# Designed miniproteins, single chains, continued (2), part 10

Each design is a single chain, and the fold is of that chain. pLDDT is the mean over its residues in the fold that is shown.

## One batch from the design tools (miniprotein)

Design m4335
Fold by ESMFold2-Fast:
Structure m4335 (fold): chain A 115 residues (1-115)
Amino acid sequence: EELKKEAEDYENYAKRIRELMEKVIQAFKDSPEEAAKAMRELAEVTEEFARKYPDLAGLGRLMAEVARKAAEAFESGDIEKAKEYLEQTRDVGEALITYLEYKANKLKEEYEKLK
């Protein structure tokens, strides 16, 4: 059951990160303020994850840093810089989501093996 709960936790973080990234992309053109808020929320989620799972702390902290820089750029109206940090956040986010989904699947496989 602990392995199943850990797998569900990884899947939940992957889903939250994906949903926040989609929200940023959707808000990017219409509301820089909403995009900034979503980026700050994304930074909080990835920092929370990095504290909970120390083996992923480096990637989580990197994503939080880039997401905050994107939020600051949106807030200051520096659209070119915001776009650059958004692209970096997307790249790091895709890597993190892929790893989280991989970890969840491995934990599920181990749970099934325990019968």
Scores: mean pLDDT 81

Design m4336
Fold by ESMFold2-Fast:
Structure m4336 (fold): chain A 58 residues (1-58)
Amino acid sequence: SLKKEADKLILQAKFHAGSGDIESAKEYFEKAIELLKKLGITLSDKVLKVEKNNILST
């Protein structure tokens, strides 16, 4: 499912953030958000900012 694929991309984003590859982490996070939009899941800018910070700041 697209949700499982989005979850997988979030894990990749966290992995790359943890290894110091912030550019790749952002790319995977953006891909996950794109898949969530295809599922009709709309996250507020505030929620997206918090999740992005949680992923990128480990």
Scores: mean pLDDT 73

Design m4337
Fold by ESMFold2-Fast:
Structure m4337 (fold): chain A 56 residues (1-56)
Amino acid sequence: IEKLKEEAKRLEEQAALLTEQAAKASDEEKDTLKEKAYQLLERAAELKKQAKEAEE
């Protein structure tokens, strides 16, 4: 459970960094970085769900 929470936090932090980079990047890079950040956030959300289910 703790491991899943830590992993999710890691992914969220990476997504935040990519989002900040996207704000400063060119249009082409911006789209790529945003998509990458979105995928990381989706993974983090799934891990959080698994952690919650395991705590039931």
Scores: mean pLDDT 78

Design m4338
Fold by ESMFold2-Fast:
Structure m4338 (fold): chain A 76 residues (1-76)
Amino acid sequence: SEEQRQRDAENALEGARKTIEDLKKALESGADPVTLANLFTAAAIQASAAIYFGHPEAEEVLKEVRELAKKADEKL
């Protein structure tokens, strides 16, 4: 149903936003590369799921994940 799809989109985006917050904290604390890779992967999957379910903000959230990945890479 459309209502279920909308709920799935909202849940996926909320998950992505929470993972991004965890990722920002991990980057600030200098977490190990495995922890960072796991958080980046989780955030990308959740944001992509939100795009698949049609959330209007999902593209912006995925862009934020990509920008954080670039920032992390420049730190290495």
Scores: mean pLDDT 86

Design m4339
Fold by ESMFold2-Fast:
Structure m4339 (fold): chain A 79 residues (1-79)
Amino acid sequence: KIDNDKLLEAIREALSRYLDEEQLEKVVKAAEEALKNGKSLSDILNVIREELSKYLSPTQVRQAVIEVAIAVGKVIIEE
């Protein structure tokens, strides 16, 4: 019963400092498709990492993925 809209907003907020609006929408759309297809949170993070690698350096990708994982974890704890 995790709210997918809350998960997508948490992902958007975590990534907004790393990406412009166009790049952010592409990454969020990829995450939304993975969520709709019932992918695990680990698979969703991998999809985000792959999309981020098109726009960010390897170091920035690693940091951004960590921040997404923290943000997503907070939503899961809040239920």
Scores: mean pLDDT 81

Design m4340
Fold by ESMFold2-Fast:
Structure m4340 (fold): chain A 65 residues (1-65)
Amino acid sequence: MPPVLSPGETARRAAELYYRDPELADRGREAALEDLSDPESAATVLGIELARRGHSPEEAGRLAE
């Protein structure tokens, strides 16, 4: 069973990664920008952008829903 991640959960995890490992998060952001037609990629970019603006992972998750 693959876990079905909501846009909020995907964005929350991306924001958490940004605070934990910002260079890895920036690499993931660039990869996600290559496939913005994928909702998971779009949520990943949004989560990282919200974290860069100072939002917590929990806030990023709520804003992405």
Scores: mean pLDDT 78

Design m4341
Fold by ESMFold2-Fast:
Structure m4341 (fold): chain A 77 residues (1-77)
Amino acid sequence: MENEKKIKELEERGQAVIDRLTALAAEAGKKHPGWAARYEVIRRAAEQATQEGIKDPEKGEKLLDEVEARGDAVAAR
């Protein structure tokens, strides 16, 4: 029961990260096409992190933390 809640929370977090990166890619692509490609790579990493989290929620959470840090680093430039 607790694992089901953790998996659901991870899936919701993963989807939120994917949605944010998709919006950033669309916005960045209007100003500089190369930036859209960078966000797309990070978005795919978020999808993979979410899939790993279905098998191991703790690992998925750590991978999503790394994905968010990568997205923030690109946005800060």
Scores: mean pLDDT 78

Design m4342
Fold by ESMFold2-Fast:
Structure m4342 (fold): chain A 80 residues (1-80)
Amino acid sequence: SHELLLRAIALALRAIGLEFEAEKLKDEELKEKAIELAREALRLAMEALKSEDEEKQKELLEKAEEKLREAEKVLEEAKK
C-alpha cells in the first residue's frame, strides 16, 4: 500500500538524520555503533520500499524502527 511506502520513506529520512547526529559524537565507539545502527535502519527501510509483499514490508519496517530505537539509545548514552 502507498501508506506503507510513505512510512518507509519517513523512516529512511529519520535514519539519515540520526546518522548526521551520530557523526557529531565525541566518543568513537558510541559514534561508530550509532552510525552502524542508523545505516542498518536505512537499509531495512529501503528494502521495504522495494518489496511488493505487504506483510514483508510491515516486518521490515518494524525491524527498521527497532534499529532506530537502538541508535537513539546509543545517542542518549553518549550524552552521559
Scores: mean pLDDT 85

Design m4343
Fold by ESMFold2-Fast:
Parts: structure tokens; sequence; C-alpha cells
Structure m4343 (fold): chain A 87 residues (1-87)
């Protein structure tokens, strides 16, 4: 579930692990929650691509990757609350 994926992001032991779980959470949202081609679907695809670029960027420090994980967890929680109210 999305809630379980968000918990995995927050409890990740490394920044790389947190980024991987955040990407999985956005994959879940893209596949299950937003209508294909909608503004929210496109925004989720952009967020996923940005996280993938951060994960693959060997020039970024561990601290910068950790900040990206924290930001992603916060944004995913906002999306989860939005989706919970929609249902």
Amino acid sequence: SLEELIEKVENAKTPEEGLEYAIEAYDYIIENEFEKGSPLHEAAETAREDLRKILEDNSLSEEEKKAAVEHAAQELKKLYEYLKKKK
C-alpha cells in the first residue's frame, strides 16, 4: 500500500534506500491513483524522474540525498492525505 511505502521511505537506513522506496511510492501513485495524462499524474511522473536523477547522481553528497528523501517523504504524505480525502 502507499502508506506502507511511505513508512519505508521514513524508516530507510540509507539515503539510497529511501530514494528507491520514494520512487516505488510514486510508481504506485502513477499506476493506481491518478488518471493518465492528468496534471497530477504528470506531476507524479516528474517527481519520480527527479528522484531517479538524484539517486543516479554520484556528485551529490549523502547529506544532499538524505535531504531529498526527507522532502520526498513530506510530499508523499501530502499526496496520501489528498488521496484519502478523495475516497
Scores: mean pLDDT 82

Design m4344
Fold by ESMFold2-Fast:
Structure m4344 (fold): chain A 86 residues (1-86)
Amino acid sequence: SLVEKIKEEILKKIEEFKKKIKDKEILEKLDKLEEAIRKGNIEEATEYLKEIIEKLKELGKEELAKEVELTIGTLLGLLEMALSLE
């Protein structure tokens, strides 16, 4: 299904960012984001994504924060739309 494909793409992006990020707090929030995606809790996933972006900005990693928003954020928006169509 489209929903399953979008979920898998989000999970792949989370794993890619886990390889690039060394900050323990952000890694813990990425784990929580992954769990929310697996559970299909989009509201919870959106909140963890917001927290991750804010923490990256706090650490001065502005370009990485933009990359997370444009990749995972875009896919989350697509997932919300796909769920509303089923």
Scores: mean pLDDT 86

Design m4345
Fold by ESMFold2-Fast:
Structure m4345 (fold): chain A 55 residues (1-55)
Amino acid sequence: TVADARDLAAQARAAVAAGDTETAKRLLGEAVAAYKAAGEEELGLKEAIKIGRQL
C-alpha cells in the first residue's frame, strides 16, 4: 500500500541519517517498488530523488 511505501521511505531516510548507504539504497528501492505497485510511480520517483540527493 502507499502507507507501506511511506514507511519504507521513512526507514530509508533514517538509514541516510545514520550513514548506512547500503541499507538506505535497498530500502529506497523497496519504497519505489511499493509506490509503483500502489499506482503512485511519480510520487515514488520524487521521494527517491529527495532521499538519494542526501546520500
Scores: mean pLDDT 80

Design m4346
Fold by ESMFold2-Fast:
Structure m4346 (fold): chain A 86 residues (1-86)
Amino acid sequence: MTLTIVFKNVNEEQKEEALALAESYRKKGYEVEVKIEGDTITITIKGLSIPEMIGEILRAIGLELDGHEVKIEIKGDEVTITITFK
């Protein structure tokens, strides 16, 4: 499965956390692409396992419970999670 995570309106700490997340998946042997556009960070992870994908959905739900805006879109084997920080 391919997972795309879009972090919007990131501050410096949230940017560092997003980049650390990308590095953690690279260290696990996944193909990871990172795109930084101002305060938006897009991370694309290819070949992600179902348990890892579920973990990222649960992480996104946690951020929504913290008051951030979260959108999840599923199309076949592609999952997009968009997180807009408050």
Scores: mean pLDDT 87

Design m4347
Fold by ESMFold2-Fast:
Structure m4347 (fold): chain A 80 residues (1-80)
Amino acid sequence: MKETLALFRIVAAEAGLLFLKRLMEKKGYPKEEIDRFVKEAEENIKKARELLKQGKYDEAIRLVDETIDRITEKEKEVLA
């Protein structure tokens, strides 16, 4: 179950990041700010996928949860 949970959270993070990118674009955020945030989040998601491949499910879940939290905080900032 931990592998399935980690994979589900990684997919949720990818979907959340795609939505946030579109939201930032609609709100007129500078391309440099969007690209910087997206690149950092994508690198963390990539690292979580590598941890998943290594069987390090707890580490993958922790990293992806931190990434989801950052996406959620940024979404709240953009919507304020």
Scores: mean pLDDT 86

Design m4348
Fold by ESMFold2-Fast:
Structure m4348 (fold): chain A 60 residues (1-60)
Amino acid sequence: SPIDEVKKKIDELQKEFSKLVKKMREAEAAGDEDTVKKYREKIKQINEEIKKLMAEYRKL
């Protein structure tokens, strides 16, 4: 169902979010500011995608 598909996408994005946060922290520890900025932007994008999917789920 459309509801189950949206839930699956949210779960997958949450897992990617956790992985990116770990990689960002590793880059911070290494002093790699360019890599930190890239991961920070990806994390921000994933959060916005999750918010949009949650809003779509609420309309269903």
Scores: mean pLDDT 84

Design m4349
Fold by ESMFold2-Fast:
Structure m4349 (fold): chain A 77 residues (1-77)
Amino acid sequence: MGEEYERKGREYLRQGRFEEAAEYFEKAGEAYKESNPEKAIELYQLAGKLYALTDRLEKAREAGKKARELAEELGIK
């Protein structure tokens, strides 16, 4: 599932559909959270940047918070 969400996110990003891309990268991050948390952090950060680009500031903050909280679980501040 994570790979499929990431693929869809990349396709929307290629089309310039940044909000939809952000949604799928966030879903991919959730899917990778337990199996590959470092990749999940990267995907949450990417989703946050794309949400910010589309002026979805609250969603951007939430995605950034998910990345930060997961990074703290890994011992990264």
Scores: mean pLDDT 84

Design m4350
Fold by ESMFold2-Fast:
Structure m4350 (fold): chain A 64 residues (1-64)
Amino acid sequence: SNEERLKHAIEIGKELAIAGAKYLSGLDEAEVEVELTEDTLTVTGTAGDAVVTFSAKLSNILGL
């Protein structure tokens, strides 16, 4: 379903953003923020001075 597909995309985005921010900063903890608009999913991971952002169009995630 579109709801399950979106939840899976958010989960993957969070894991990648957290892992990337930790790797680039050398820190053990990262914050993650998810932003959903009508057309875009954006996931941002932050650890110290490191910021990693992933974004995708919802139409591409949902196969619309």
Scores: mean pLDDT 84

Design m4351
Fold by ESMFold2-Fast:
Structure m4351 (fold): chain A 58 residues (1-58)
Amino acid sequence: SEAEELVERARRELAAAKTQEEKNEAGRRYTAELIALGLSVDEADALVTRAAIAAPGA
């Protein structure tokens, strides 16, 4: 699904981000894109947060 593809891209982009500012920007962008697909704010936030936790880094 499109939402699953966005979550996978979010995980990869968050893993590739070198600074906390880049991670924050990517997280906000992917959350907004998931909401645009029809997901609730809570659902989108949960998916992006999970992707960020799965990404290597601090």
Scores: mean pLDDT 78

Design m4352
Fold by ESMFold2-Fast:
Structure m4352 (fold): chain A 71 residues (1-71)
Amino acid sequence: SERDARLIGYILRAEADRLMGNYEEAIKTLEEGIEDFKDDPENRAILYKRLAEVYREMGDFEKAEEYEKKA
């Protein structure tokens, strides 16, 4: 579906940036996805989990916990 394709697009773009160490880009992409899916709590939860992973890799455990709680 179009919704599934959009979700996958955000995840894959953010994952590529995360793997390259482009954490700021990964965060921006995931934040755009969270806004796109603001009325879709299930898919938004997936994006919050991904955002928490990025913050954890950056050593920002406070933000990682905050976003895990939102998922």
Scores: mean pLDDT 88

Design m4353
Fold by ESMFold2-Fast:
Structure m4353 (fold): chain A 55 residues (1-55)
Amino acid sequence: MEEVDKAREEARKEAEKILKPYQDKKMTSEEGNKLTQKAIDKANEKVREAKEKVK
């Protein structure tokens, strides 16, 4: 349970890092939209993995 919460927080921080080039306007809007989608997918994947490892 706490592991899942930590995974969510970690995923959020990772998404922030992934989106940083877009926020800094170092990429196109289309690339930023794709990056946002990938960040969401990656965050969901991390949460899924954490749920499987709950002890």
Scores: mean pLDDT 72

Design m4354
Fold by ESMFold2-Fast:
Structure m4354 (fold): chain A 109 residues (1-109)
Amino acid sequence: AEEARKYLEKGDYETAIKKAKEALKKDPNNAEAWGLLALAYAKMGKYDEASLYMSKALELNPFEYYALKAMVEMFAVGVVKTLLDKFKGEMTPEQAELREKVKDAKLLP
């Protein structure tokens, strides 16, 4: 778990995932290792995997720090998306036309 935390803090999410999985092979009930996996996947934008690992971490320890950080990360992204979607209804006609033109060019999801 300690090694996974060190790589996560450096922003090396792929190595953090590898180290967390190694910790889980030794102890599958290590809530911290599940939480570190959840946060690493959330930081990489892989929210389906992050949600699964977060649920496992919180099942083992409902106050697991890294799983709670993963939840905050996913929530922040969700709030930003909701606010951006709301702007579609409040744009000027010119802004709405530009948005559709960019979408038609497949430059936006």
Scores: mean pLDDT 73

Design m4355
Fold by ESMFold2-Fast:
Structure m4355 (fold): chain A 60 residues (1-60)
Amino acid sequence: MEELQKELDSLIDKLAELFGVPKEELRARVEQARKDSGVSDEELVEFLKQQIEALEKEKK
């Protein structure tokens, strides 16, 4: 639903900032992965959260 879509957008923004890449590029990758694998928004949210957590741990 809209709440999950907003959360996805927020997570993509955060990842883009952490990687230092354009948000548009990460957004395109996420959308492509969604089309290829048929994953749900909830699964994408969890995947992106895991990526952010891993990066934050590495930077500590």
Scores: mean pLDDT 75

Design m4356
Fold by ESMFold2-Fast:
Structure m4356 (fold): chain A 63 residues (1-63)
Amino acid sequence: SLETEIAEALARMYLGLADVAERKGDKETAIELYEKALEILRSHPGADPELIAEVEKRLEELK
């Protein structure tokens, strides 16, 4: 649905910002941004479960 597409686009924006923060060595900011992306994806049942799993794995690796 359009709502799910918008949610995924917003989540991907947060993921991009998280990746930039991680590359700068700012783990705290990266974790917060990954958590924001995950919150958006989990709030939308139509979101790609593989994308959710990828974000969860990255968060676990950073913590």
Scores: mean pLDDT 83

Design m4357
Fold by ESMFold2-Fast:
Structure m4357 (fold): chain A 101 residues (1-101)
Amino acid sequence: MTLTQSPSSVTVAEGGTATLTTTASAPTTIQWEKQLPGENPELIIVNNTESLTDSRFQGSGSGTHYTLTLSNVKKEDTAVYYAVGMDFPFSRGQGTTLTVV
């Protein structure tokens, strides 16, 4: 299975909304991870929609199309965000780089 994330990079003003998408080559369940430079990835969304962080992070989608929405973005949200497909063998997307200015 292949996950394709778009866009590859996005810049959003503080307080704005960022929309990150992924398309899977086959139906799957995805997780979203936040990766800061030099740190382990943090799991932020599980089961396509379940947020493990604050309510500003929302997962949506099913089948082959999935979206991560970050509302009221903060400077601390600047990171690479990865989608991970949870069917074996597990697959990880190429990441979307979010920059908050």
Scores: mean pLDDT 83

Design m4358
Fold by ESMFold2-Fast:
Structure m4358 (fold): chain A 57 residues (1-57)
Amino acid sequence: MRPEPELSPEVREVAEEVGRKLREIGDETDEYLKKHGELLRQGKYEEAEKLRKEFLK
């Protein structure tokens, strides 16, 4: 099934720019989740909470 209507050039350009920024944020989020999960696995809950607060700034 082919979706319609076709996006305007301006909307497509904005979508590509947003997609680029979302990928950048995704990479940073993935790194945070990896470190946070590792700290939780090691029972370092205090350090995990500190990392969470730092990430949310």
Scores: mean pLDDT 73

Design m4359
Fold by ESMFold2-Fast:
Structure m4359 (fold): chain A 80 residues (1-80)
Amino acid sequence: VAEEAGRRIAEVLERAGIPEVAERALRTMRESLEVESPEEAVERAAEVGSNGALAELDPETASRVNREIQRIVEEARRRL
């Protein structure tokens, strides 16, 4: 479930044109999964993705990306 959520977050970021942020989010989640709960790992990946979107994208696109990431996090939280 956590790995699936991370993959979906990465796909959102890749489609938005920031694949380097997608790679960082996935790396952060994999590292977090070794020491934290799956829920915390997904939240850390989402935080990296959201911060990256705000830094790299225009405000409207960043807002859309962040909304999609939040939906993925909420769905993962229901299944974890």
Scores: mean pLDDT 79

Design m4360
Fold by ESMFold2-Fast:
Structure m4360 (fold): chain A 92 residues (1-92)
Amino acid sequence: SFLDRKPSEEERKKIETQAKKLLEQGRKAYEAGNIPEIDAIIDKVAELLREAERKGYGDVAVLLAMTLIQLAIDRVIALEKEGKLEEYLKSL
């Protein structure tokens, strides 16, 4: 694209913005104890991570991986607070 000299930079910023919104949504789901919503948000972040990896956006992929780790930690804490962590671990 002749007019879009840095399309990858614009797309990176779009994915980064989506990651930040998903992290905020995940935090709200965590505060509400809504584990199914946390799971849905993790799935969306994982799909963005796969997209970033396919496109070679390593910097954004690292950001998304860190977001997944943070959401996974929040999910474990939410499960513990709801008394569901032991049941979840037995399901693995």
Scores: mean pLDDT 79

Design m4361
Fold by ESMFold2-Fast:
Structure m4361 (fold): chain A 57 residues (1-57)
Amino acid sequence: EEREKRLLLIAKVAKYILDYGEENATPEKLAKELGVSKETVEEAIRELRDAIARNRA
């Protein structure tokens, strides 16, 4: 349940970055757009970076 919500959030963050670019995808904008806390967005971004690093390696 919580794990699925986290994965969906990470997917939404990734899509926003792809559509608008990293420069426009600040934690503040993402928190407001997705209706979650800035802390939750920052954690999702860290998990996304880890996933990209593993997939690239």
Scores: mean pLDDT 75

Design m4362
Fold by ESMFold2-Fast:
Structure m4362 (fold): chain A 65 residues (1-65)
Amino acid sequence: SIEDAIADLVIAVAQTVTGRKIEKEIKGDTVYIRAKLESEEDRKLLEEAGKVIGKATGKKVVVEE
């Protein structure tokens, strides 16, 4: 779907900026985003990416690790 494509694009941008592998899993009405983060700046970036995905998809977003 267009919503899934937007989520994939946001994840791809976040991976490029952080240099980290970011895993995405969609279960029902929730999107799980997981990455091994070393800095507060990377964590804030993932939080903002999650907000964009949540707005685009209408799903709850959970950011872990």
Scores: mean pLDDT 80

Design m4363
Fold by ESMFold2-Fast:
Structure m4363 (fold): chain A 92 residues (1-92)
Amino acid sequence: MKIVEKLVEKLKEAMEAKDWDAAERTLALLVEFVRIEALEKGVPEEEANVLADELAREFGEIFEKYKAGEITAEEAAERVRKLLEEALKKAE
């Protein structure tokens, strides 16, 4: 999905720039995008919210590892991209 790739690119740029506010806003936008896509596909609001909450938790874990220096910005962005693809599949 083209919009996901663009947002992941912006996330990587924000992380490399150490713009934590921009990185956190981009992660929040990605979570909201998945939630809206699930709702548009007819997923009940409660289920869409659970999916979004799970994604936000996993993104938080990735971001924490990046800030701790355990992974690179490239690896963090790739992990986020894979989680987004899996979450969007679950939304169908």
Scores: mean pLDDT 82

Design m4364
Fold by ESMFold2-Fast:
Structure m4364 (fold): chain A 76 residues (1-76)
Amino acid sequence: AKKHYIEGLKAYLDGDYEKAAEHFERAVKELEQKDPFSRELADVYELLAEAYRKLGDEEKSEFWQKKAEEVRKRVE
């Protein structure tokens, strides 16, 4: 279940933000199916927001950041 998260982190560290975003979106889908409100999901939403910020997609970055904040509010 964490394979896409790890692959996303590797891509992010390599500076491949498009590939990082793709892997993080897959990780989000798997985590949402398991538990829609988890610390792991909030962490991946934040990484996805940061990947889109690096790509210059401010609208998608803000979208995922708001998702992260909503989940964190419920788990913290």
Scores: mean pLDDT 82

Design m4365
Fold by ESMFold2-Fast:
Structure m4365 (fold): chain A 95 residues (1-95)
Amino acid sequence: MAPPSPAQLAAMYRAGLRARAQHQGDLIQRQLLQQRGSQAQSQIDIDIDERINADGSHVITSILTIRASDGSVIRITDILTIGPDGSASGNRSIS
């Protein structure tokens, strides 16, 4: 089979990053509830942005922000770059 185009890969990875961010948010929220009790409230915000460079590469940025009721904030940033040849590289930071 021919390899997927960068646009097709970007669409697949964008969907995957969203699903992963939702799952990670759910896991962290469950851990916070277990540690802090069932009345703990947290807000989960997911922001996914995509840019296409002039060389045909795609950059997808996913930011998962979890704000706990005690004012603590956890931010997980995933940046995925898909080259015009379909090569993929990714970086993650947690703050």
Scores: mean pLDDT 71

Design m4366
Fold by ESMFold2-Fast:
Structure m4366 (fold): chain A 78 residues (1-78)
Amino acid sequence: SIEDSLAVLSSIKGSPLSKWLLLDKPGPGSTAESLYLYGLALESLGRFDEAAEAYKKALELKPDFVEAREGLERALAA
């Protein structure tokens, strides 16, 4: 049920995995690493346009983030 799902999400909220598990759009306080993980999750779902946006935001925070740049090039090529 929705209540059971909410209880599980509440239990996971303290976990470092909570950001990508929920697939929620990262907030303005997000790290480059969390944006990159969000981009990977979107890419695995075939949502390449949204993944490219997430990778671009990661690169805005950390321009030297090679993995995010590779992800962006891959998402744009798809």
Scores: mean pLDDT 68

Design m4367
Fold by ESMFold2-Fast:
Structure m4367 (fold): chain A 60 residues (1-60)
Amino acid sequence: MSLEETIEKLKELVEELEKKYAGTGFTREQLINMAGMKLMREEKVKGEIVQKAIEELLAE
């Protein structure tokens, strides 16, 4: 999976997690990290690519 594809999937997962954990007090940074871990587990994306995608999303 490319970095660009990983960023797009990460954004989609963050949106889903924001809906699921609405009102729980989780920060956007925490939800982004949770989404990244899910991508590593479910889609077996390399950790280094997921980490770069997290950094790109946090920089926005």
Scores: mean pLDDT 78

Design m4368
Fold by ESMFold2-Fast:
Structure m4368 (fold): chain A 103 residues (1-103)
Amino acid sequence: EKKNAALTYLLAGISYLNQGKYDKAIEYFKKAIELDPSLKALAYNYIGRAYLKQGKFDEAIKYYEEAIKIDPNNKTAWRNLAEAYEKLGKVDEAEKYRKKAES
């Protein structure tokens, strides 16, 4: 049903992400969230990764921050946020979030 369809879109999005088709990956992750909002934290992390791979660091940060608001214990999201800030040259923020990933 809708949850199975949402997982299909999530998996397709991951496949597109792995193929370097970042805009299509983002589209499919957003469709997954529409069908199953419980996937939001996970899908937002993948959307952030897609933006990071495109060099859209501000967009990546936005989505990683939203994922962390939903799941603050996600060490991967904190690590990804640190990497995005490092790519922007914001070393203080990068160190702060790197420590969050390590704690």
Scores: mean pLDDT 87

Design m4369
Fold by ESMFold2-Fast:
Structure m4369 (fold): chain A 80 residues (1-80)
Amino acid sequence: SELELARKMAELAILVMERLGSEEEVERVRRAAERLIEAVRAGDREEAERAAREIERLIRAAGSEEERLAAFKEAKEELA
């Protein structure tokens, strides 16, 4: 389901940011993830896309491409 996918994406994004950033940056991603889940639950596609783009921007700003790839790999292994 879309809601299940959104929850999984949110969990992954938080785990990635925990590896890349500060506690404040993790909180920002967590807030964007909450908005993503709520938007998907409400059927608000535009808000869901906006929240997803914000998560992507926050993660891109938190580390280099190499750091992001390593964090993503570790986060995927932890989530599995």
Scores: mean pLDDT 86

Design m4370
Fold by ESMFold2-Fast:
Structure m4370 (fold): chain A 82 residues (1-82)
Amino acid sequence: SLKENEEKVEKYLAELLKKNAPKVIEELEKAIEELKKRPDIPQEILDLAEKALEALKAGDYETAAKHLIELFKLLEEHARAQ
């Protein structure tokens, strides 16, 4: 089911984030700075990226995974709307 697939993706992403936390934090910080330079990016996307970064820094990989999945959805929707 969709819910079971979403839970599996969240779990796998959380495990990857935990194993690679310092690298992911650095890359996400760089990505956020690049997004801030783009005037077409909605504040909602920036807010979600910053929430994901905060969760990563707090060691809350499950919350970080959920925010990153939602961020990717919003980025895809934004790209399609352009």
Scores: mean pLDDT 83

Design m4371
Fold by ESMFold2-Fast:
Structure m4371 (fold): chain A 90 residues (1-90)
Amino acid sequence: DPEKYLKEAEEAEKNGDYEKAAVYYTRIGMLYAQRGDLEKAAEYFEKAAEYARKSGDEWTANFYRAQAYWLRGDEEKARELLEEARKIAK
């Protein structure tokens, strides 16, 4: 259940563990997407992107932002962000 990860995400946020917060918000987003709750999924991918960026991982943040845009139907913006996210590959 998405709620199972919400406690862990919020605790990671409070502790300044932004990398861990991003991971848990991503898991919540994926679970909402699987349930067909696309708006909730997009909200949690946006949270994951914010915390990935706060952890210094701009390219992973772009990947999560792309997922949020795809879920909301903004295909062009999602495509741009996916291209930027490819730069995470070293």
Scores: mean pLDDT 81

